Designed miniproteins, single chains, continued (4). Designs and how they scored, part 3

Each design is a single chain, and the fold is of that chain. pLDDT is the mean over its residues in the fold that is shown.

## One batch from the design tools (miniprotein)

Design m12069
Fold by ESMFold2-Fast:
Structure m12069 (fold): chain A 87 residues (1-87)
Amino acid sequence: MEEERRELEKRARELIEEVEKIYGVELSLLVIVPEELPDEEIQAIFSQYASEAAALLAADPDKVMRLGFRSYEELVKALEETLEAAK
């Protein structure tokens, strides 16, 4: 639903702002991978980048800016893991 997507977008934005404030970086180029791609290819990309995105956000956000996420849900997960590591 669009409403559920809107909640995820809001949460992702809040988490991005927190990461930007904590690490002093800009994440303006984070993108969502369109679901037009076949599920198998999207899953392969996510399984490879989800854990790496969290580590890259903590160490080198410039690399994360080149990564796509399948949905706001996966982006939120990666950002939450990054913030939890910073605690």
Scores: mean pLDDT 55

Design m12070
Fold by ESMFold2-Fast:
Structure m12070 (fold): chain A 79 residues (1-79)
Amino acid sequence: AAELYEEAGKLYEKLGNKKEAALAYKKAAKIYKELALDLNKAASLYKKAFELAVEIGDTELLEELKKDGEELNELREKK
């Protein structure tokens, strides 16, 4: 499931659909985060989604990605 959304994001980028690409990467990152499959990969995918959201000027998506990134950071730094 997460890998499928990651591949969808890559396909949308190739097609120039930056918003759909950002949303697909965000969904993949969220699955990696929630299932604790790969927190570093989740961070990488959130970064990619954030870069695309900046390019398209989607402020609502940027706020969602910032919140998701903060939650991910807490999961990575539990001591």
Scores: mean pLDDT 78

Design m12071
Fold by ESMFold2-Fast:
Structure m12071 (fold): chain A 78 residues (1-78)
Amino acid sequence: MEEEIKRLERERKLHEEAVKISNDAFAKAQKTSPEEGAKIVKEAFDKIAELHAEMGYGESARKAAKNRADAAIAQLKA
């Protein structure tokens, strides 16, 4: 049970980090060109995918992060 609690606390912190990375990336992307914004958002979601991989989600989490990044980039260009 202690190991499960520590795992959940770590996952919570990693999710909070992912949200922060996403918000910071979108704020920066809005202040620059669509091309540079796309790069910033993609790099941010690659980092989020690594955080999810650290939680044991692996390739599935990386694919999900890529899909979210692609959708976000499409919105910035629209």
Scores: mean pLDDT 73

Design m12072
Fold by ESMFold2-Fast:
Structure m12072 (fold): chain A 89 residues (1-89)
Amino acid sequence: MKKREEALKRVQELFDEKGYITDEDIEEIAKETGLSVEEARRIADYVKRQKAVELFEKEKLSPEEIAKKTGIDNYAKALIIKAVVESEK
């Protein structure tokens, strides 16, 4: 598969297994796929936003509850809020 597709799959698997992605996970995915750390981080952010939008729309969870379920800190809570706003148009 293409390098970006492989990285996307790995990020999704890790996020589904433990609910969060660390900087070490991003570095390992970049190493495994041959992508830059910046590209792997972009893919991880994309997956986090997709999961956040899904939880907001289907489960009607608050940003605080999504942060608890996904292991996301206050910085990632801001990304979740932005993802919801973008999904609204």
Scores: mean pLDDT 68

Design m12073
Fold by ESMFold2-Fast:
Structure m12073 (fold): chain A 67 residues (1-67)
Amino acid sequence: SDGEKAREAAERAAKEGDAGAAASAAHQWMLLGDKENAEAAARYAEEAGKGKDPGAARVAQLSAERA
């Protein structure tokens, strides 16, 4: 499903340290109204952005709040 693909992509991006890609996934889930997956993607963005990209982590968190 699109949900599984977006979550897998966000987790992979977080492992690679790509907080921006994880934040993008959170935004896509927000547009679909899927709060659970948006929150999961935001968590990955926060972990990847830890000490590197807090802006991307914040954008992902806002996306999850809107979902």
Scores: mean pLDDT 73

Design m12074
Fold by ESMFold2-Fast:
Structure m12074 (fold): chain A 86 residues (1-86)
Amino acid sequence: GAAIKELLLSEASSVIKRIDTLITNARSQGDTSSVTDLNNIKGQAQSVFTSLTNTSPTDLISIASIHQNIVNIREQIRNQEKKLAA
């Protein structure tokens, strides 16, 4: 429903902000490889956000699919954070 869509839009926005912080940190360290990987993940997150904005709040199947995409993007971010912390 509408409440689930609004929650997921907030989650996707938070994910994009987290990626931007990681890109800034990778750039400050001269890690061009991580900057490239993070920009690719950011592109995926922006596409998910756009898809979600265009999705009807009554389309629960599409909303569930988008939720899974956000989960997958969060996993990619976690893997990048582990690499940057090592």
Scores: mean pLDDT 85

Design m12075
Fold by ESMFold2-Fast:
Structure m12075 (fold): chain A 74 residues (1-74)
Amino acid sequence: MVRRESVELETPTVEEGRELARRLAGIWRERNETDPSVSGTVTVTTHDEESGRRHVFTVRVDSDGTVTEEELEF
């Protein structure tokens, strides 16, 4: 893997974070279909300091077109 892109973003709500991660994964998947050398990882963290809850959404698109989605709650 010669070229990788990584995107780290923050959202104020869990719902926005989940939607953003899905949207970006779709874009990365489309890019990989046209250029299989394109791969990347999207990480979206929700900053909810008031409730103390933190959610991390990770979506990875590998150069072979494999898509992996994870959601972690802390």
Scores: mean pLDDT 69

Design m12076
Fold by ESMFold2-Fast:
Structure m12076 (fold): chain A 75 residues (1-75)
Amino acid sequence: SMMEELKKEIEEKGKEIETALLAGNEHPSHRALAEAYAREFLEEMEKIGKELGEYAKKEVERAREIAERAREEKE
């Protein structure tokens, strides 16, 4: 279903952001890009959460936590 696919995509996107930020330790340009991507991703997820309702709120919250954790991963 759309909700199950959304959950999987959000989880995978969050993991990708974490991986990109870790790789950015060697390439500062990659880290800056990953952080910008994480911010845009969070803003988009907030919007989607409002449109899809209660089920999506949980997935949006999870995406937010993943992105915020990734931001704090280094320094």
Scores: mean pLDDT 64

Design m12077
Fold by ESMFold2-Fast:
Structure m12077 (fold): chain A 71 residues (1-71)
Amino acid sequence: MTVEEILALVKDERVRARVEALPGDEGAKAAALASLAIHYREEPSVFEAAMAFLEENGRLGDRVPAEWLEV
């Protein structure tokens, strides 16, 4: 599953907008998606898909800057 496919599962427009505006690669966007999915109470499938992407790409240790999570 790609980051673009995971974004299609996102229901809260603010989550999608933040991830799309994020400077970084697909791993950075997936890490942001995992964190924002929990914060905005997205469906569990969004978090699970983002974590699967990070695991498949060796990016499980990626850290999202705090400013990307501020609401």
Scores: mean pLDDT 74

Design m12078
Fold by ESMFold2-Fast:
Structure m12078 (fold): chain A 51 residues (1-51)
Amino acid sequence: MSRIKELERRIRELERELETSGGVKGVEIAVQITILRRELRREKEELERES
């Protein structure tokens, strides 16, 4: 549960950064968000299997 909350918080922070970023930096942030969203989905699926 704590890990899921941390991932959600980090994704929100990066989404805010993406709003003001462009070029290569914007692409890097977008990739990082994609990776974290994938990790968040896996963590939620794992938690549901345990619950």
Scores: mean pLDDT 79

Design m12079
Fold by ESMFold2-Fast:
Structure m12079 (fold): chain A 113 residues (1-113)
Amino acid sequence: DLLKKARELGELYGRMVAGQPIDLEKYNKLLEEIREGLGSTHISKILEQGELLEAFQKGLQAELEKLGVSERVQKLTAFLGEGYLKLFGLDENSSEREKLAATLTFLLIHPLL
């Protein structure tokens, strides 16, 4: 259940970062349900959820590929900018898994509306 929701969140995030319209009500509901299912929005807890991170990443990648976003742009778009990564003690040299966890954590604590 949570894995399906994480994948759907990844798809909506992919649309959003590609400049496409999204269903904000569905997006915010997915964020709430994932937060409740995790019980914690700390990055350390999210890093423990490997299957959840993989589901989110697969949803994100699938939607960006569907929208014709190049692989190079996908890699730039999938992760938070440098300033936001620093909020989690991360930088551009951090692992892709750490950057992905920071990105998902950021979305969970900063919903749209």
Scores: mean pLDDT 76

Design m12080
Fold by ESMFold2-Fast:
Structure m12080 (fold): chain A 91 residues (1-91)
Amino acid sequence: SVTVTLLPGEGYTVTAVATVSESGNATLFIHSKDSGKQATVSRQLNAGESLTVSLTLEGIEKTTVVARALLDSSGVVVKELTAQVTLTPLP
């Protein structure tokens, strides 16, 4: 999992991207601990494909955002993938 602390401001769009090394059902999610907002995407992917999910947080005080990526390639064992997180200030 990736954890990012956002400072107070006008807000941010938080974008997470994960790429799979093997085929399986990939789930990527972002959760804000303080606002309770979340975004999730899940898709069957082939090796080398990517998932992207975005969450917009407006008018925030200091908050913590957690991004996680999981791959279920066997239907029994779930592997955690590294998610890349980008923060974009709201216009």
Scores: mean pLDDT 76

Design m12081
Fold by ESMFold2-Fast:
Structure m12081 (fold): chain A 92 residues (1-92)
Amino acid sequence: MAETLRAIAGVLEKAAEAVEKGDHQKAANYTTAAGILLTGAELEGLPQEVIDKLRELLSKGIKADDSGNFKEAAKYFREGAELARQEAERLA
């Protein structure tokens, strides 16, 4: 469980970095990986409240990137990464 949350944090941080560098294809790849990892976390029995909040932040980040608000997109991805890190530490 904690390893999956750390993996989510890692790919969301990389998505933020990709958006800041203008690499939208790489950002899309990392956000897709985050979605897959979140589905895995849900199947592992992580609290639905945490999964829903991480999905909300991921969705807001993707929407901001699609609308050209790259700074806002990176902010949402980093907020998701921090939430995933905090929850991983709580489960350790």
Scores: mean pLDDT 86

Design m12082
Fold by ESMFold2-Fast:
Structure m12082 (fold): chain A 87 residues (1-87)
Amino acid sequence: MREMDRILSETLSRITEALRLAQAKNDEASAAAVEELGREVLLRVDEIRRQYEEGKISEEEALRRVRELAEEAFRRIDEIKAQIEAS
């Protein structure tokens, strides 16, 4: 599903940006937090994709869940970036 892949790509791009920022600041704790968030996002998207492929949820529900996941990830990324700047 192209839209799901677009949202995932956008989310991973922002995660990569936050990781690079943490690494540039030598903030190992924030880098670890971003890496953990990235792993969580990938696992959650794989679960949503599997449920859709198994016919357990509709395409509309899968897209809604991915959008909700992306919004939560963006919020957490912004919080981590704020913590990096405050340090």
Scores: mean pLDDT 85

Design m12083
Fold by ESMFold2-Fast:
Structure m12083 (fold): chain A 69 residues (1-69)
Amino acid sequence: MADTPEALKAEALRLREEIARARAEHADNADVQRLLDGVEAFAEAPAEEQAAVLERLLAELRAVRAAKA
């Protein structure tokens, strides 16, 4: 379906709307805010850097899960 870079960017914008809603619902949770910041950074990154941003996001998510159980 949406495999062009432009179409993928449009899907990222839809994701950002969900992120904004999640920020409003979890405004007092710093861990959630940090994860959402990472997702926004991934969406804004150029394609060459998206893999590195995603890798850092996954590492942070694993660390949070391990710490909070």
Scores: mean pLDDT 69

Design m12084
Fold by ESMFold2-Fast:
Structure m12084 (fold): chain A 85 residues (1-85)
Amino acid sequence: SELEELAKKVALGAAKAHAEYNGLEINENTEEGALEGGKSVVELYKEGKKEEAINSVKSGLEVLKVTGGEKEYIEAAEKLIEMIE
């Protein structure tokens, strides 16, 4: 679904921005952790826990803004929040 693809994109974008900001390599473990975070947002939404899902996405958005993440990931996070609300 579009929501699942946005959650995945936001999680990977935030992980990439965090890694670049801190001089870390993005590897298999980093990508797996990011994808698990995206899945968690989707599961919270499916369970009707919208506030918790939104707060998780907002945490990723804060990482993107603080680390200077690319506009496409910031826009994806904002769109995901609007879709959950």
Scores: mean pLDDT 81

Design m12085
Fold by ESMFold2-Fast:
Structure m12085 (fold): chain A 88 residues (1-88)
Amino acid sequence: SLAEKLKKMMKVRDEIFKLLEQDPELAEKFYQLYDEMYKKLINAKSKEEILNIVEEGEKRALELTKDHPEVQKKIKEYFKLKKEVIES
């Protein structure tokens, strides 16, 4: 169900933040990316535009975390769930 996907997405998000607490410099770069993507999302005019912004956000998050495979795994899981929620 949508509610179960949302709960799982939130749990994975919390796991990402916990991992980022171990690397303050990486966390700062990730928060800057999150803020930039958020500003784009609030100006989005369609579901297609939202999905394109989310896809770009995922790509950039994975590039920032290329040396952190555990974080990358959680990012991929989070964005998969987020896209499923948006497409619902």
Scores: mean pLDDT 85

Design m12086
Fold by ESMFold2-Fast:
Structure m12086 (fold): chain A 67 residues (1-67)
Amino acid sequence: MELPNLPISDEGADRLAEAVPEARALMEEVKKYPEEGTEGLRYLIENGAGHPKAARLGELYLEEAEA
């Protein structure tokens, strides 16, 4: 699966990245792999290779996208 462009504002993404420094790097990786909607974010949450921080960041991005 391809990672999506995040359907959230730049301000929302910046706030998430400020909360967790690793979030900025993950956000840059997601932006490199565009996909329709939030399917890639769900894929990242489900297949975060057992890394709880990666899963949590995906959840935060998905919450912002759906709010």
Scores: mean pLDDT 52

Design m12087
Fold by ESMFold2-Fast:
Structure m12087 (fold): chain A 74 residues (1-74)
Amino acid sequence: SSNTEKSLEYLKKGVEAARQGKGEEAAKYAEEGSKVSPPKGSKLFNQGAEAARQGKGREAQRYSEQGMTEVVQS
């Protein structure tokens, strides 16, 4: 549950940063989320971080949402 709470917090901060065009901040939050997620979720968060750094905010959000789904189902 604590890992799910931390992943959710990082998801919220990452999505907000991405919406504000702060790709590097969004990427850092996705990377922190990956550290507290199971391997499948971690992979999705890392893909979100890469998308955020490339300025692909919508794709970054999508990967983060998929990552949270994997965390909740673990």
Scores: mean pLDDT 74

Design m12088
Fold by ESMFold2-Fast:
Structure m12088 (fold): chain A 65 residues (1-65)
Amino acid sequence: SVSLQVGIELQGIGVAVETGFAKVEVRGDKLVLKGEPKTQEQKEFAEELAKKLSEETGVEVELEF
C-alpha cells in the first residue's frame, strides 16, 4: 500500500549498498535486507537500518545474514 520504490530510492538504502555487506531486495510488499556482516558493528547497523526502513515505509523488513 505504501510507495515502496520511492522510499527506497530517496532514503538511506544507498548506505547499505555503499558498505558492500548488505543489499535490499523488494519482494512484493516486503523488503529483505541481505548480506554477510563481518563485524558486530555491521550487524548492528543492519538491524537499525531494517528498523528505520520499516518505520519510514510502513512495510515489513526482514534480515537475512
Scores: mean pLDDT 61

Design m12089
Fold by ESMFold2-Fast:
Structure m12089 (fold): chain A 84 residues (1-84)
Amino acid sequence: MELFRKVAEEILKLLYDLSEMTEEQKKAAIENISEELKKVLSEEELKEAVEKDPLTGVIKAYLKKEGVEKSDEEIKELVEDLKK
């Protein structure tokens, strides 16, 4: 699974209750978040951020640009899940 798409899926889990969404809504939201992430962060920035700070900094920067703030603990759990 592509890195942008995987990150988008985990961000969606943080922002919304997925149990209230249809499969079509989930797919559309993941695609939208992935595209917004690509507009906000370049592929080079994503790769470098992952190397320095495995997705924590990238996810935090993205959420801040979207006007959403999450705790460092929530972001670390998200990153740990992504590594599986």
Scores: mean pLDDT 65

Design m12090
Fold by ESMFold2-Fast:
Structure m12090 (fold): chain A 74 residues (1-74)
Amino acid sequence: ELEEARAILAEGRRKDDEVGPEGLSKEELFEGAKAMARGGVLQGGDPEKIIAEAEALAKALGLPELVEFARELA
C-alpha cells in the first residue's frame, strides 16, 4: 500500500525531468490556473469573463478540463 504509493511518487518525480516550459509540470500549471480562477471569483469577478479566460488558457495549455472547472466555480 504505502510502498506502492511511494513507487508511484518516485516515478512522478522522474517525469518532472520532462518538465514543460518555465520548469512547471502540466499538473502544476493546471493547479496554478485553478488558483487564478478561484481568485477571480473571490474578488467578485464576472463569471462570463472568468469562463472566457479559462477557455483561452485551456487552449494555450491543452487543458480542456480547466473550462469545466471554471464553469463549476461560476
Scores: mean pLDDT 64

Design m12091
Fold by ESMFold2-Fast:
Structure m12091 (fold): chain A 88 residues (1-88)
Amino acid sequence: SALEEEERRARREALEREIELGVRELELAVRKTVLKIELPKMDEEEKEEALEELEELEREMEELERELRELREELERRRAELERRRAE
């Protein structure tokens, strides 16, 4: 069925996107942790640059969290609709 093939493709694309966003979130979290650990060892000028980078990382993480939330909600909606269609 063309519909089943389209659903499989959509699920694969959504899963790949979730993995990509999850990996990016982990990368940002690691960078944030490293900066926080190094922050007390920095001079005043380095601290100012590191704080700016932390602010940028926090903004990017908030954007990723929103995208991941939207994607997970979409996946849940699609799952619920498939379960409903299977019932009748």
Scores: mean pLDDT 80

Design m12092
Fold by ESMFold2-Fast:
Structure m12092 (fold): chain A 64 residues (1-64)
Amino acid sequence: LPQESLELRKKSAEYYKKGDKKKGEEYREKAGELAGEFARSLGLSDEQVEAAREETIREAEELG
């Protein structure tokens, strides 16, 4: 997983702790997009790319 995606998940959690749910959601979605792009760059299927995106977003939700 790219370090940039991990940093965006961390920022999402920080915004949720501050009560800024809109920015928390924005950074969570950006983290998922980077995870999906990384999976695609590895030659994974579209289904696996979407799964990687969804899992990253879900993990960010559990943190926030």
Scores: mean pLDDT 77

Design m12093
Fold by ESMFold2-Fast:
Structure m12093 (fold): chain A 59 residues (1-59)
Amino acid sequence: MEELEKELSKVVSPETAKQIVEAIKNKDFEKIREILSKLTDEQQQKVYEILKKHGIELP
């Protein structure tokens, strides 16, 4: 999870990266979706790629 947070922080703010990691730990997919909806299309795509690389699939 620390590596995931570090990679996410390259694309989004450190605060946003931490919120995404926290939501993943809590299996709060609705919160993840809400956070992603506030990002640009390019940021969303990069976040999905990072999550997929770490074995995390969003519905």
Scores: mean pLDDT 79

Design m12094
Fold by ESMFold2-Fast:
Structure m12094 (fold): chain A 95 residues (1-95)
Amino acid sequence: SLDKDIDEAMRQISAGVEFLSSLRQSLAIARAAGDKQAEAYAQQAIARAQQGDLDGAVAYLQQAVDASRAAGKDATAAQLQALLDRARAARETLR
């Protein structure tokens, strides 16, 4: 029905906004922390999302978390992990 189609469209829009917000916040966190490797991976995540490759975007966010953790930037890694978890939840909703 039209109402179900509108509800689904609104769900997709909300999930898309949450996904893109998580990517932009990940880039901002990496930049603020001076984490150049995590920043580069967050930029790749945004580039993949712009190409419609949402799974590739999530994979690059995981690499950003892993890079920050490997660099001993535990607080940055924790913030990026929280944003990755939000991006994954949004991705499960997106078609």
Scores: mean pLDDT 91

Design m12095
Fold by ESMFold2-Fast:
Structure m12095 (fold): chain A 107 residues (1-107)
Amino acid sequence: SMEAQLERDVLLGVTLIHLSSSRHEFEALYKETGDPVAREAAALERQAIREIAALAEADAPMEEVIAVLRRHRAGLQALRARADPALAAVLDSHIRGIDRLIELFER
């Protein structure tokens, strides 16, 4: 339906905004702290943005978008294990955002 297509387009847009905001935050943290974990987090955000933007352009099934978000979540979770407590808290916030997006796509 047109409503289902609109909801999908809105979710894709919100996802790209979320990932772009997260990338900016991790880039700012790297600039401030020099922490290589923050640099790696920013790189993971850039990769997820590229993959999801390509899937959106291709009108790919939402299951493929969910798979990218799940891989991205796993990448951030792995970085969390190497993060100091302050960066771990930021990573936890972004992981929760991804979890919420996955729930919305699975509806």
Scores: mean pLDDT 90

Design m12096
Fold by ESMFold2-Fast:
Structure m12096 (fold): chain A 83 residues (1-83)
Amino acid sequence: SRRDILTQAIDDLRSMSRDPSIPPDARQQVNSLIDTAQRYLDQGDYDRAGRQLGRAAGIIVQNSTDPEIRQRARQIGVQIVSV
């Protein structure tokens, strides 16, 4: 379901935010967006949840020094907008 996909994206992005390739400032921004997305998801607002998670994925893509982490974040972003 859309809820399951967004829940999985939250878990994956939280895990990725702890990766050492991500600078502390970017990590803080990512976690803030994930927390906001979780609140929207809990309220049943999947569109706003998806937008916040897409922004979190974008920050990882722009700030991670690891190309594998960047590619995984891109894939999560595509999956979010596809639902």
Scores: mean pLDDT 88

Design m12097
Fold by ESMFold2-Fast:
Structure m12097 (fold): chain A 115 residues (1-115)
Amino acid sequence: MYEELIKRVREIEAELLAMSPEEVRKEVEALGIKSDSLAADYLKLFGARVVEAIDELISDPEERQRLLEEVSDIVAEAGADLVTRLGNKEPSEEEVRELIRRIAERIIEAIKKRS
């Protein structure tokens, strides 16, 4: 169960890192989510796809709720830290990709602690 979820998170990370900013924006808009900034769009898309994976793969309602809360917290903290650190500066594509890699690692670590 957790091995499959970890694999899915890694696949989601790889897919996002292969996408252009335009492709990410289109996918976010297709989900009915408001497009804000490059970093926010990547975080929203990554979070949405990880939530879908947890809903698909985690059958236990309590464990699913805990993982969803942890993922939500990790993504929200990353977004808040980015806003605080950059202010009105737009991050580079490389900085956004590095942010996604760090978030994926934190989520995988959280999943492993529950294995």
Scores: mean pLDDT 79

Design m12098
Fold by ESMFold2-Fast:
Structure m12098 (fold): chain A 79 residues (1-79)
Amino acid sequence: MITKEQAEIAKKIIDYLEKHGWATPEELAEALGVSKEDVLKAIQYLEEKGFVEVRVENGKLLYKIKDPEKAKEFIDKEL
């Protein structure tokens, strides 16, 4: 299970990706004011649960949320 802090970060990532579509971990870290390491941990958690799509463009990893409302509901159940 994730910590409350990691859950908060994951929800912010979900909201950002829902509004903007595709983003790199670096873009997420800058936009949310969170470390890249914390972004990567939250993304890994969402990937393990099947909530993200991943694409490689110009040597960069891009992430997109599949179902933002269901992802948030799942995180709330883990808290």
Scores: mean pLDDT 83

Design m12099
Fold by ESMFold2-Fast:
Structure m12099 (fold): chain A 56 residues (1-56)
Amino acid sequence: MSAEERYAELKARMTPEQQALLDEVVEQLKKHPNATDESLDRAIEALRAEEARQAA
């Protein structure tokens, strides 16, 4: 699954506030010289872990 597909799927399950935070993180990563697909995947994975923590 591509980073974009993972991002879209994760975003669909989030509140508007969480989506805004995700968009901010992704935007910052894209502007950074070291922004890569791996960096986006790591950010998405961290957000999934946080979502799982909050679901408890």
Scores: mean pLDDT 68

Design m12100
Fold by ESMFold2-Fast:
Structure m12100 (fold): chain A 72 residues (1-72)
Amino acid sequence: SPLEQTIEQLSRSMIDLLRQTPEEDRYSLFKDYLLHLSTVLSREDVQRLVNLTMSQLSPSDQEILRQVLEEL
């Protein structure tokens, strides 16, 4: 569906941006990104995006994303 393609594209764009971002800035990047998306996507779509992104991250970035999710 167009929505699934959008979620895949958003996940890929996020991962590409993370690869260009120093590790110390990744927490802030995840937090700002998720806060922004929560204003434009439904809870279910944000969850799908998070799940898809989590599966493609390094173990260290997975831990950072988990910390962001716990503090939101």
Scores: mean pLDDT 83

Design m12101
Fold by ESMFold2-Fast:
Structure m12101 (fold): chain A 90 residues (1-90)
Amino acid sequence: MVEAAEEAKAEAEALAEAGLLSEEEAKKIIELLDKAIAAYKAGDLEAAEKYIKQAVALAEEAVRRAVERLGEERVLEIADRVAERLAAAR
């Protein structure tokens, strides 16, 4: 879980750099993921799950807004570039 949440934070940052998320949206997602990691380390699995669900919902809403703003083809193009960049960073 912690590793997956840390990876999700890196993805949110990369999506913001690519213009799919605003800096504000990425910051909110990262804050929720940090809260989920902290709750998980404290043994509060219910709080950790709640924060993960909130982060996922916010990310889905942000992607939906990006599609409305940029169009589906442009969003897919940016998402593919982010995925390639993250894969290359391994």
Scores: mean pLDDT 77

Design m12102
Fold by ESMFold2-Fast:
Structure m12102 (fold): chain A 90 residues (1-90)
Amino acid sequence: SELEKADEAVKILREAYEEVYKLLQEKTEEAIKKALEVVEKAAEKMLELGIPKEDIIEALKHYADVLKEKLPEMSETIEEILKKVVEKIK
């Protein structure tokens, strides 16, 4: 059902957000690369669920803004991760 898909998408996004937040706090190239992979996998899972690309992009932008508020020093890195994932989805 649509509601079940929405609930699963929220779970995927929350788990990805928590993992990315932890990784970005390490401030290493390896952790940043892993953070990109986490976001890419989250986007893939949402696409497999049949979530529209537009909705995935909107959600990723929202969580990127939340991460930038939590880690303002990582804003450029967060923006680059978002850009790479959005370009891959398009």
Scores: mean pLDDT 87

Design m12103
Fold by ESMFold2-Fast:
Structure m12103 (fold): chain A 68 residues (1-68)
Amino acid sequence: SEAERLAAYAALMREVAAAVAELRAEVPDGEVDVSAGARRVTLTATSAQRTVVRTVDIPEILRDELAT
């Protein structure tokens, strides 16, 4: 249903926001870049000392809708 897809999208957005907050806490002097792919969102925090990568999976229900 439309409500289920909206709920899945809202959950994905919350998970991405949480991952950004975690990266900012882990790399406070770094920049966080967010890149959305077909199956996952990739978050990269880059500082002068290191690079940290996190990924968030895009739920199948959202991917299947995009394929249709």
Scores: mean pLDDT 79

Design m12104
Fold by ESMFold2-Fast:
Structure m12104 (fold): chain A 66 residues (1-66)
Amino acid sequence: SAASERSRALLDAMRLIEETMKEGKAKGLSDEEIRKLALEKAREAFPDLEESVLESMVERVLKDMK
């Protein structure tokens, strides 16, 4: 169903964002560079998800990585 596909896409998007941001932080990238990189990758991988949702995920992961 569309709901199941969306739920999976949200989980996969969160994982991609977490992995991308963790890798960026390990490489010494700034918070701004990490945010931009994660959002760009997420938009490309999950074009059917709302940009506002992806942005919210990036901001949440960034806060959790302190």
Scores: mean pLDDT 82

